# Designed miniproteins, single chains, continued (4): the designs that were tried, part 101

Each design is a single chain, and the fold is of that chain. pLDDT is the mean over its residues in the fold that is shown.

## One batch from the design tools (miniprotein)

Design m15720
Fold by ESMFold2-Fast:
Structure m15720 (fold): chain A 80 residues (1-80)
Amino acid sequence: REEAKRLAEEALRLAMEALKLAKDQEVLNRAIGAALGAIGIIFEVETNPNMSKEQAEKLLRIARATLELARETLERAKKE
């Protein structure tokens, strides 16, 4: 659970950096999507104190995917 939040916070940081660098609308939209996804994960961790182990594991997988999306989006933003 806390690991998912940590990964989502890192994803949000990278997505925000991509937003600052993005000049292309597609990259901007991807950065916004990654940021919103990360915020959603953080919100779920903070507002669901009764999260099951299965829910926490699923959220961790989503957090990892969101972090990868944020990393890829930042690299694309840097190429512009």
Scores: mean pLDDT 79

Design m15721
Fold by ESMFold2-Fast:
Structure m15721 (fold): chain A 92 residues (1-92)
Amino acid sequence: EELTELVFKKAKAAIYKRLAEETGDPEAYVNLGKVYLEMGKYEEAIKWFEKAIEVKETPEAYRVLSEAYRKLGKTDEAEEFEKKADEIERKN
């Protein structure tokens, strides 16, 4: 059962990676990072969330980046990213 779940997560990562590479959609990079976050691969998740932000700064991308930094115990960085998410959300 655990192995089956990991196989599905790897399949999702492959799909979102292809979508991101083909479309440049920041949402696809966010979804890819979320799959790595669910797998406990926090540093890999951060890499994909940073790529999403490079394409377009969204509140969601900063919030998931904050979550990944909290999982690594980097609470100060997490708080700064949460502030950026709130700032972007307030502007629109």
Scores: mean pLDDT 83

Design m15722
Fold by ESMFold2-Fast:
Structure m15722 (fold): chain A 94 residues (1-94)
Amino acid sequence: SDLDALIASGTAGDLLAVGRHYRHLGDFERAKRYYEQALSLEETAEILYNLGLAYAGLGDYEKAIEYYEKSVELSKDGLIKRKSQKNLESLKKS
């Protein structure tokens, strides 16, 4: 399957894509596992942001905040930084 091919490639980007697939299905636990595998291969602001989304989906807002803050710190500028900052503000207002 396309999913199995992405897993077989073993790249951080492909594992990120697998994690996003499971997150879109609402399977935040599987999304988290694939994002953690991606992070172990390459630490990027985008992977950290997606880990924040997975933890938020699981109701672990403390971990979600931690990963969004790491994503902001690692990001040089742009869309990922703005997305992480917006999600941080949303969680801190609750």
Scores: mean pLDDT 85

Design m15723
Fold by ESMFold2-Fast:
Structure m15723 (fold): chain A 72 residues (1-72)
Amino acid sequence: EVEELRRKAAEYEAKGEELRKRGDDLLRQAEADPSKAAELTAEGNKLNSLGGAYDDQGEALRAAAERLAAAE
């Protein structure tokens, strides 16, 4: 199931990138809008943390796929 692990890794990596981009967009909006700065900063930081977790999981799945492929 090397192909399945690689596909899953790519999906997690793509989701991580999407979440970090959205988080960064919110942090930029927080700088521009003081009335919503606290709310936008909190949400942006949450999305960036979640994106990082997805990226880490994607890397772990990629490593698992490579180890499984090396076994044969």
Scores: mean pLDDT 83

Design m15724
Fold by ESMFold2-Fast:
Structure m15724 (fold): chain A 74 residues (1-74)
Amino acid sequence: EGGERAAEHAERAIDALEKGDLETSIQHFREAIEAAKDRPAARVAFRQALRLLESGGPVEEAIKHARDAAELAR
């Protein structure tokens, strides 16, 4: 299921962020967005998390959006 796969990628992206691995996190967020293609609300939230990370925004805010998106994707 795309939603569960999107949630799993989001969890891996959050884990990578907590370990300071920004490149791995960005890759997993991109995978989550692709997996959530049929879940518009989750996809928007994942895109917000990715945008924050790509712009050098607060990591904690990106993690919050990612957690919300993972819940929406399930």
Scores: mean pLDDT 81

Design m15725
Fold by ESMFold2-Fast:
Structure m15725 (fold): chain A 60 residues (1-60)
Amino acid sequence: EKQREIDEEVEEALTLIQAVVAEKAGDYESAIKYYQKLLERHPDDEVLKKRLEEAKKKAS
């Protein structure tokens, strides 16, 4: 098993947690940044795209 792959999965999980925490705090700008970072690694993830769009809508 490649250690780097495990480290990337952990970082992604932490980034998702930070995005959710930011949303609950009303910090949609930070939530948008975290979702964009996740989408850079998973560009075809429909769930992340929807979450990003919702965060942008609330930030407006």
Scores: mean pLDDT 77

Design m15726
Fold by ESMFold2-Fast:
Structure m15726 (fold): chain A 71 residues (1-71)
Amino acid sequence: SNLEKARSYLDKARELLAQGKYEEAVKFADEAIKHDPSLAEAYGLKAEAYRRLGDVEKAREYMQKASELLE
């Protein structure tokens, strides 16, 4: 199902983030969002990855999106 796929991609994105593979973490988070666009956790993960990559503007934008989805 889309929910199972979204969770699987999100789990892989978290693993990649923990390994310092920030660009790959973003790609897997994007796949999670593709399968479940309401996954606030995936947007939060993208924000953390972009912060680690030094892209503060994108980090801020994705953190804002995550916050909006938690309402």
Scores: mean pLDDT 88

Design m15727
Fold by ESMFold2-Fast:
Formats: structure tokens, sequence, C-alpha cells
Structure m15727 (fold): chain A 71 residues (1-71)
């Protein structure tokens, strides 16, 4: 369980960082796809560790707001 939480956390952080970089480049379509993938991992993480999911959800919301402003 703990190892799976760490793996999901790492993958989610990577996807959110890639989405942020895509937005900085103006690649809206790539950022949207990466956010969709991160959302799926956050749903899995929330079932395993709600506090870790909440921390990453704050970062997700930040990137999602940037996407909304870019559209």
Amino acid sequence: MKEKVEELKKKTEELLEQARRALERGDIDTARKLLDEASELLNELDKLDVFTAAELAVKYIGVAVMLSLAE
C-alpha cells in the first residue's frame, strides 16, 4: 500500500509538471491530456491516501486554472 501511494504520487507529480510546461509552451491540447491522466491517478490515490491526494489536488487545481486562463 505505502509503495503504491509513493508510485502514484511520483507519476501524478510528473504529469502535473509536464502539463505546466506544456502550458508555458502554449501546447493546450497536450496540457489537457496530461491533466486528464493526472485526474485519473488522483482518483486512485484518493482511495488509498486521502491526505496525499489532497496535497496533489491543490497542485492539480493550480495547473487546471492556468489551462482555463489559456483557453
Scores: mean pLDDT 82

Design m15729
Fold by ESMFold2-Fast:
Structure m15729 (fold): chain A 79 residues (1-79)
Amino acid sequence: SLSKEEQKEKKLETLIGIIAAYEIAKERGEVTPEAEAIYKKALEELKKLKEELGIEEEEIKKKLEEKKEEIKKELEELE
């Protein structure tokens, strides 16, 4: 079982993944209203979780950029 802190860190990774995936899909013109709603909810949850974990904005930006690069690389391998 995970500690409460580890559970929050796992949720952070999940939210970063959702946000990164949406932003890449949006850049490619591949978004739906349903995906936009999920993205907006993920942004709100991320803001709250960031405050709870005491994570700096720069760290969030770094994690998001790294995840977006991972997704872009995976997409390039499919082309």
Scores: mean pLDDT 81

Design m15730
Fold by ESMFold2-Fast:
Structure m15730 (fold): chain A 98 residues (1-98)
Amino acid sequence: MITEEQRKKIKEVIENSKTFDDETIEKLVSLLPEHLQELLKRLGLTPEGMAAVAAAIADNLDAVLEIYKRLTPEEKRKVLAVMSALGRTEIVKAVLAA
């Protein structure tokens, strides 16, 4: 289970970053629970795909949209499926409308 403390740390990384470079992406991925990191890697998500999931967990739509646009069509489908499974339905709707 993802704690409010973990969500807060993800939000702080996003707020302190103007660009989602490789360092920021890796930092966001590292803040996900280890079990979720392993699951997402098995589903074939790249670090960018995993970082988009982290941003969705933090409920930061702007960060999700910025990272999501860089993903391949296949990764976009996987990220949307994961976000839906995590109950981030409002983020999913906003991403699909963009």
Scores: mean pLDDT 82

Design m15731
Fold by ESMFold2-Fast:
Structure m15731 (fold): chain A 67 residues (1-67)
Amino acid sequence: SEEERIKRLADEFGVPEELIRYLLEKGYSFEEVEAILRFHPTLRTKEEVDLVLKIIGDKLKELAEQL
């Protein structure tokens, strides 16, 4: 079931399955992974993922401080 979801997302967004596993290992849910891939469909490497996650993390901290 989990493997089928990983393969489906990889096929849908044209990204390596390893990239989806990497995001899940970082603690993101399938819904969060889908959102990240939808917004950044050109992601292909772990280094690119790390850069995107840093940007998202920084923006989320800024938004939390405004609440």
Scores: mean pLDDT 76

Design m15732
Fold by ESMFold2-Fast:
Order: C-alpha cells, then sequence, then structure tokens
Structure m15732 (fold): chain A 94 residues (1-94)
C-alpha cells in the first residue's frame, strides 16, 4: 500500500533520517505514481539534502499529478516551489 510507505517516510523524515525517508517515498511512488503527496514529500527531503534542482522537479511532478488526478492546484507544493525559486533568485542578486 503506497500510503503505508508514505507514512513510514514521514516518520523517518521527522527523525532526520533523510536517505531512509527518501527510499520509503520512492517505494510509495513506485506502487502508486498518482500519489502526489509522496512526490511532494520526496521534494521536501531533497530540499533538506541540498538537492534543490531535484526538489524542484518533484514539486513540479506533485503539482502535475494532483491536477491530473484531482483536477485542482496542489497549493502546498506550489508554495514550496515558489519559495525555493525566490530563495535562489535572492541569493543570485544579493
Amino acid sequence: NAKEYNEKGKELYKQGKLEEAKKEYEKAIELDPNYYEAWYNLGKVLKEMGKYEEAKEYYEKAIKVAKETEGKPYLEAEIELGVLELEEAVKRVF
């Protein structure tokens, strides 16, 4: 069940076990590629690991999947993507 892997990943993420959390979220999306929360959570793990380009790609994937499956914006993923892009823009200029 993709939800069980996602919940396990969330628990590992809370413990700071980023590589283990990543593996559990990857299992969730392998079982259900439409599980947009798992794509979003994987993006958050990658951002904390300093992998900003990969984090951006997974936030974009979460937004796309949520739109295709639920027909609505995934506001949390859109906010994280916007913040990440703004943080990189600010660092570039200042």
Scores: mean pLDDT 85

Design m15733
Fold by ESMFold2-Fast:
Structure m15733 (fold): chain A 65 residues (1-65)
Amino acid sequence: MRKREEAAKRAEEELRKMPEVKDVRIVDDEIEIWIDEKDVTRYVGTALRAIGIGIEAGISVRVHE
């Protein structure tokens, strides 16, 4: 449990460094992210990077518009 919480915090910090990320929240050991990007290709790229960060941390990432 503690190691998972640390991984969630690291993933949140990494996601907050992305300029396209409007907000990041941790809810029930899941990361919720809001992306503000008007270009569809860049939006998809940002979403995939966020999901990748979650996978590396062992945490689900939910992407919102």
Scores: mean pLDDT 76

Design m15734
Fold by ESMFold2-Fast:
Structure m15734 (fold): chain A 83 residues (1-83)
Amino acid sequence: SKEEKIKKAVELAGKAIQLLREKGDYELADQVTELVQQALRYAQQGNYQKAIEQLQKALDLLKKAGREEAAKLLEEAIKYLES
């Protein structure tokens, strides 16, 4: 269901944020958290295109910072919203 896909995306994004905090990347974790919260608001409104756009911005930040493990979790979150 759509609700199960949103739940999985949120769980994966939450794990990515936790990994950043565990590594001491607090500023990056806060930026990613804000984008994930915007994505969740859009997804709850049924605007999956805008939700994916916000997650893609977060993914781009993680890739630029070289946080490959957190980036992989966000890529999986995006796939759940696209499916």
Scores: mean pLDDT 88

Design m15735
Fold by ESMFold2-Fast:
Structure m15735 (fold): chain A 72 residues (1-72)
Amino acid sequence: KLKEEAEKLIEEAQLAVAEGDYEKAVEYLKKAAELYRKLKDYERAKQLEEARKALGDKLKKEGKYELAEKAY
């Protein structure tokens, strides 16, 4: 159940990135990582945190500093 919810959030995050909705993408990645932590899947949670950080780095390079801060 929690795994299915987390996978759905990851899919929604990918769609949000494709649509340029980075705020929603960051939020979905945060929620997915939280669900994986509840599942005690710390490796997957770490991967999602790294993906969120990479998105933040990209936003920072594009000059979207406030948005990048939310991604970290």
Scores: mean pLDDT 79

Design m15736
Fold by ESMFold2-Fast:
Structure m15736 (fold): chain A 99 residues (1-99)
Amino acid sequence: DAIEAAKRGDLGSALTLANQLFDQGDYKKAAEGFEAVAKASTDNMTKADSLYNAGLSYEKIGDYKKAAESFEKAADLYESLGHTKMAEMLRKKAEELKK
């Protein structure tokens, strides 16, 4: 599965499987897969993008708390990469999801 692919360092397979799960509407497994990619990756852009997709996946299933947490973590990484506008947008989105 996506988590096992990420654990063995096969981030390409993990991302492919997580995207397939999202497209199939299995948003919970997609979120877990994207989180596993974020945890296993050493690249901050891949971490940020994967956490963003995990946030979108949690939002789809109505888990707004986990969605907000994922968007906040993605925002911190985007900010560290100089993507300040994206970070600001994601922090605002996370704040709205906490209401």
Scores: mean pLDDT 88

Design m15737
Fold by ESMFold2-Fast:
Structure m15737 (fold): chain A 69 residues (1-69)
Amino acid sequence: MTPEEAAELVKNTTNIAVKVGVLLLAVGLIEDGKVDEAIEIAKAIIEKSTDEEVRKLAQIVLEDAEKAK
């Protein structure tokens, strides 16, 4: 592997970790009754993420938040 490839993998891993962390924060917001904030976060992740698994998780959070209204 080239050093450039390794650096790109690290950036991708960091981005995925950030997106997953934000999804976990959105779940916490639903538990705290801050449903509108959770909806905004989930929608942003769906629009910006290219990862199907992350998008599926965001969609589940969005559906759960919409039901909590």
Scores: mean pLDDT 67

Design m15738
Fold by ESMFold2-Fast:
Structure m15738 (fold): chain A 86 residues (1-86)
Amino acid sequence: MEFSPEVLEAMGLRAGVVLPEKTLQELFRLSDTDGDGTISAEGLRAAFESLGWPLSDQSVDALIKALDLNGDGEIDYKKLAEEVAK
């Protein structure tokens, strides 16, 4: 599964962290274990810990709120791609 460059940049900018595109792709792959196009708060936390950047609960909540376009508490990165393309 590959993410569009626009989605990766939007995620990095909203997180306040400038990460290489490959690092963001690996984060999403680690977070999206089901391949369903959504990333949970727990998946995000685990992925950042795996890369040596443990996030605080406040940081995880802020990132989810900034990127949660559906209001379900998860990041739909496919919907992010649609919004960035507009």
Scores: mean pLDDT 61

Design m15739
Fold by ESMFold2-Fast:
Structure m15739 (fold): chain A 88 residues (1-88)
Amino acid sequence: AVAPGVEYLEINPKVGDLVKAGEKISVKVRNTGDRPARVRLKAYDENGNVIAESEWVVVRPGEEATIEAIASDKDAKVGRIELRVEPA
């Protein structure tokens, strides 16, 4: 789902794709709102286990950022990719 005020530009890999341990999951976003946002990426396997988490990234109004997370110690099939968006 697209969070309010933040637009998805690119997602890699997609839901259903296999991610190997140590591979990068990335989401490129733009802040379409009037205020700075802080954004964090979480990826889950098909069983709802967290397989990757990013650091928080501050994205200013009108700016683009790539949020990146590194997959954990196991190969997993991506079940869900989630962005958490909060005021910065």
Scores: mean pLDDT 78

Design m15740
Fold by ESMFold2-Fast:
Order: sequence, then C-alpha cells, then structure tokens
Structure m15740 (fold): chain A 61 residues (1-61)
Amino acid sequence: MSGEEARRLGEEALRRAEAGKLSVEEANQITLDLLRAAQAGELSREEALALSNRIWEALFK
C-alpha cells in the first residue's frame, strides 16, 4: 500500500476505535499493515508506531 493509503487506514481505524466500532482483531490486522508499509519504506517507522499506539490507546482507554 502507498504511504497515503497507510495514513488513511490508520486514521480511519483511530476514528472507529474512538467510536467503539473497531475490534481487537481488526486493530491487530491494521497495525500489521501499517508496520508492513513502514518496512516497505512507504511510511516511517515512527509514524507507523505512533498510529498503532494511538489506535490501541483508543481501544483500551
């Protein structure tokens, strides 16, 4: 996926998590996709980790 696609995916997941509409299984898959994008050089590792952390924080509060 492109860096733009990865950012959109992460931001959509964050909105869904904040709304209580994201499952743990979906969050796991999305964070893996973000990390794969970082490994492919499409997204920075720092950005991927920051988005992943925000998603999980929103899920668990």
Scores: mean pLDDT 82

Design m15741
Fold by ESMFold2-Fast:
Structure m15741 (fold): chain A 63 residues (1-63)
Amino acid sequence: NENLLKLTQAGFPLKPAQELVNAFEQKQITQSDIDLAILSVQLGANPVKAAKNALSLAASRQK
């Protein structure tokens, strides 16, 4: 999976990366959410916290 490879190469541990990919495949998050999480880590954010924030946005959109 391309997004899984991008996330792991950006410094995300496998488990948080897989959780983000699963959320994306379930249409709970967008490609922009994944790209923003990667950018946040590149700017110095903690990868686990960045993944948690992206998943929290998914939860808030479930209505």
Scores: mean pLDDT 80

Design m15742
Fold by ESMFold2-Fast:
Structure m15742 (fold): chain A 115 residues (1-115)
Amino acid sequence: MIGRVMALAVQVARLLSDPATQAALTARISEVAAIIADGKVDPAVSEEEIEYYRNTPLEELIAELFVEAGVLTEEQAEYLREALRRFREEEARRPLSPEEIAERARRLAEELKEM
């Protein structure tokens, strides 16, 4: 489940940002998700950051990373957070195909651009 939420977020980043910003944001999303999934401590990441990542919903962390990267405003990030939460709930009921995830990413990116 976590990997598919990440796949959606990465595809949205690709549709909304330039290649350099996309690469940086994708790397950061992957780093945060690895910390959450593996429970392993990266020596470069503080204990406070690890506790924050583990105690904060993934959709909220991803939305914050998009604002940090300058890809989204705080208003757009709140919309993304809610969309990722709904996607996670839907994915928990039925796994989506890679093609369905790509279509959801395209639609979400278009909705965010119109805000």
Scores: mean pLDDT 76

Design m15743
Fold by ESMFold2-Fast:
Structure m15743 (fold): chain A 70 residues (1-70)
Amino acid sequence: MKKAVEKARERLLEAGFSEQTADAFGKALEKIKNPETVKTAVYLALLRAGVSREEAQKIADEIAELFEEE
């Protein structure tokens, strides 16, 4: 779990999120056990940040996969 949150934080930083936003998102994701909920949360956050639907879906899928691999 901790490694998945850390990798998700790094991916969000690569997507253009600030370090403060990536840290806050990482803490929120620690409370989520379900990869489908992680996928939805990341997708909606990326859309709010102005990322395209296609790119947001790709990033959300990549982050959700990190929570499926233990």
Scores: mean pLDDT 73

Design m15744
Fold by ESMFold2-Fast:
Structure m15744 (fold): chain A 96 residues (1-96)
Amino acid sequence: VAEYTGRLLVDALEALGDVFSATMVAMAYGAAASTGDEREAVRAAAEMAVKLAKESGDERLTEAVRRALEEAARRAEEAGDEESARILREAAEELR
């Protein structure tokens, strides 16, 4: 589930040509994942994506990140990871 979150966010950012934001999200995810805490990795990736979307002022990037977070939340819920799903949904709501 956590891997799907990082991949979905990176893929969404790359699709928009924002290689810098994609790299930053991937690095935040990797750093947190190295601690062995999947929920912390999900939180770090989501928070970085939200921060970059808000700082960009780009409506297309904001919408793409929001959709990626919602899709990742749905997959986390399907996998029984309710806490990761909650973190992802709260992050998506911040971009409304």
Scores: mean pLDDT 71

Design m15745
Fold by ESMFold2-Fast:
Structure m15745 (fold): chain A 61 residues (1-61)
Amino acid sequence: NAKEKADEYLEKAREAAASGDLDTARQYMVKAVKYAMETGDEDYLNEVIERVREIAAEAAA
């Protein structure tokens, strides 16, 4: 449940960043991390944080 929502928000963040909507992308990144934290899975949380970092780096390029 929470993992599915985190994955969904990561995809939405990537799409928003690709379209140049950085404010929306940041909102979705925050939601992705929030749901990843709710899983209680530290390995998964670290994966989500790395994905967020990749999306942010791509948006800055």
Scores: mean pLDDT 83

Design m15746
Fold by ESMFold2-Fast:
Structure m15746 (fold): chain A 65 residues (1-65)
Amino acid sequence: KKKEEYEKIIKETVDKLNKLGLPHLAQLAEKALRDKYEKQGLSVEEIKELAERFIKTAENIAKMK
């Protein structure tokens, strides 16, 4: 159940960053979020918070492009 939520957060984050024209940031965000969940044992809620931070950063970069 929680793994499905985690995978959905990863997919939505990558898709959103790609839509903003930042595919390299999307790749970095996926790697960072997967490492934190799989290697560091962060909760799905913590991963969602980090994903939102990546998205916020990407939106700011896209506006200054």
Scores: mean pLDDT 80

Design m15747
Fold by ESMFold2-Fast:
Structure m15747 (fold): chain A 61 residues (1-61)
Amino acid sequence: MKKEEYKELALEYGLAPETAEALAQGFVDHGISKEEFEDILKRLRPSVAAGREAARELAAQ
């Protein structure tokens, strides 16, 4: 896959743009499959949701 495709998937799963960019670069460099990348993103989704809630609490203050 192309770096752009990995970045778009990471953003779709709710990662920050900087994190999505870094992950996309790493996955291109290591030749990780789309299936493996999607599995990793699915595993990260609960942690990303919790992190977003914490960030929203801080931004609201």
Scores: mean pLDDT 68

Design m15748
Fold by ESMFold2-Fast:
Structure m15748 (fold): chain A 67 residues (1-67)
Amino acid sequence: QNEEINNLLLESIKKEFPTASEEELNEIRNLLDELDKAIEAKDLQKALEIYQKLMELLAKLGEKQKA
């Protein structure tokens, strides 16, 4: 992924999770940036760890929206 794709993903996440706080959105942005760097470095293990953190955060947002 690149910065443009990360920005598109962040906007999509904001649209899907309108209750997400600025703090949560900034955390997602940081994780997407770290993921992009790991992919560029071809560090598959690091990319998977970051992806897992991102999925965990998105799951938390989903539960918040469901409640």
Scores: mean pLDDT 76

Design m15749
Fold by ESMFold2-Fast:
Structure m15749 (fold): chain A 75 residues (1-75)
Amino acid sequence: SRAEELEKKYEEKIKKLSEEQLEELRKFEEELLKRNEEKVKELVESGDKEAAKAFLEEVEKERLKKLEELIKKEE
């Protein structure tokens, strides 16, 4: 599944992170979760299933992008 593919990418990339980068990633995920809770509420109220699917895809891409940015900063 797509979720499993993304999880494998996270696992491989996380192994390359320092403790400081892991803390930055954790803080980013907490911030993303708070933003997501508000957006999920809006989507549930609208009943738009296609918008909900698109939002979930954006969230996963944003998480992966942040992880890649943390890795790239050490280059």
Scores: mean pLDDT 72

Design m15750
Fold by ESMFold2-Fast:
Structure m15750 (fold): chain A 86 residues (1-86)
Amino acid sequence: VAETAAALVARREEVIETFVENSPAPAEVARRAAELFLEGARALAEGDREAAAEAFAEAAAVLAPLLPPEEAAVAPERAREAALAA
C-alpha cells in the first residue's frame, strides 16, 4: 500500500488531471479533492497514518456536497477509518 501511495505521489500532476477530467464535479472542486487525496497518499508513504486519515477525511468533506445527504454525513469518518486501517 505504501509503495502504491508513493507511486501516486510521484505521478501527482497526472493523477490530478486524470481525476479532474473524469470527475462530474466542477473542475476546481475535483482538483482540490485530488490534491487532498495525494496529501493523504504522501502521508501514508511516509508512515503517518494519522495525517493520511485527516487528509482523506478532508477530501471526502470537499466532495460531500455532491453526495446524497446520508452518505455526505458519514463520508469523512469512513475515509478516516480506511486510512487508519491501511
Scores: mean pLDDT 71

Design m15752
Fold by ESMFold2-Fast:
Structure m15752 (fold): chain A 68 residues (1-68)
Amino acid sequence: MAEKEEYEKKAKELMEKAIEAARKGNFKEALELSKKAIEYADKSGKSETISKTTGGVIEVIGIMIDKE
């Protein structure tokens, strides 16, 4: 259980960094961080964590599309 919480925390941290990178126009960094966040969310095995991380990835992609 504690290990799954660690993966959940990692997924959230990486997703937050990905969103910030996307907002700053660092799109390659944002994509790399998003991929790692999904991997950690999958390792957590928690459906809610996976769902929230997927939502965060959609936000990152949306920011990248909206930014020129």
Scores: mean pLDDT 79

Design m15753
Fold by ESMFold2-Fast:
Structure m15753 (fold): chain A 59 residues (1-59)
Amino acid sequence: SSEHEEILEEVQRRLTREHIETGKLFSREEALEAVRRLARERGLSEEEIEQLVKMFEQG
């Protein structure tokens, strides 16, 4: 679970930083894409990525 939390925190941190620096607003779809991309880079399975996406959508 700590690994999943780290991924979600990292994505939120990156999107927040880009928003502050550029003023860009991110859609839900763009945020979910960022979560999936980072999770795949970290070596998560498709099942774990699906679970992580559900956690993000519920937060």
Scores: mean pLDDT 80

Design m15754
Fold by ESMFold2-Fast:
Structure m15754 (fold): chain A 78 residues (1-78)
Amino acid sequence: SMAALEEAKKNVEKARELAKKAEAEGNKKGALGAGIGAGIAGIGLGVGKVIGDPEFAKEGAEKGLEAAEKGYESGELG
């Protein structure tokens, strides 16, 4: 269970860093998309911790990171 929470935390941090990277690059669409993904990852971690489900936290953070990556990539196209 601790391993799942650690993985979730890492994925939330990765999503947040991606949003910061897009913001620093002036990629407004990528920053918004990555920011939404980071928010999803953070919510997944938070809810998983509150309900005592580390696997839920991990899956939520993974989905949030995937959303952040797709949002960032979409921003590169304009």
Scores: mean pLDDT 81

Design m15755
Fold by ESMFold2-Fast:
Structure m15755 (fold): chain A 54 residues (1-54)
Amino acid sequence: MELLERARRAYELYHKEGKTVEEIAQELGVTPHEAEFLIRLGEAIKKAEEQAKK
């Protein structure tokens, strides 16, 4: 579940705080490419949660 937690954090940093991919990568201790993946994963999680809401 660490992956999902990191994905949610990356989503918040990118969409709420306006951080760059490089800044997010530095904060999470990952490469910029992995930070992009985590942001996209966080977006997918949010979309899936919205579709699953009753």
Scores: mean pLDDT 79

Design m15756
Fold by ESMFold2-Fast:
Structure m15756 (fold): chain A 85 residues (1-85)
Amino acid sequence: VEEDLKKGREALKAGNYDEAIKYFERAIEKDPNNAEAWTLLGEAYLLKGDYEKAIEYFRKAIELDPNNARAKSLLATAERLLKKK
C-alpha cells in the first residue's frame, strides 16, 4: 500500500495521471478503507478533467474520514467545475 501510494504520487507530480490512477487503484485493492488513497485517486481524475469520477472518489474519502479537509475542498472544486460544463 505505502509503496503504491509513493509511486502514485511520483506519477501525479510528473503529470502521468493514468499511471498515478493505476497505483492508487492498487492501493485501494489492498486497503479499501484508506481515505488518502481515495483522495489521491479523485485528485488524479480531477487533473484529467473527469469531474464526475473525481466527485465520486472524494465522496468515498469523506465517508471514510468525515474530517478530511483536503477531500472536502477538492470535492467543492470538482462540483463547481462540473456545473460549468
Scores: mean pLDDT 82

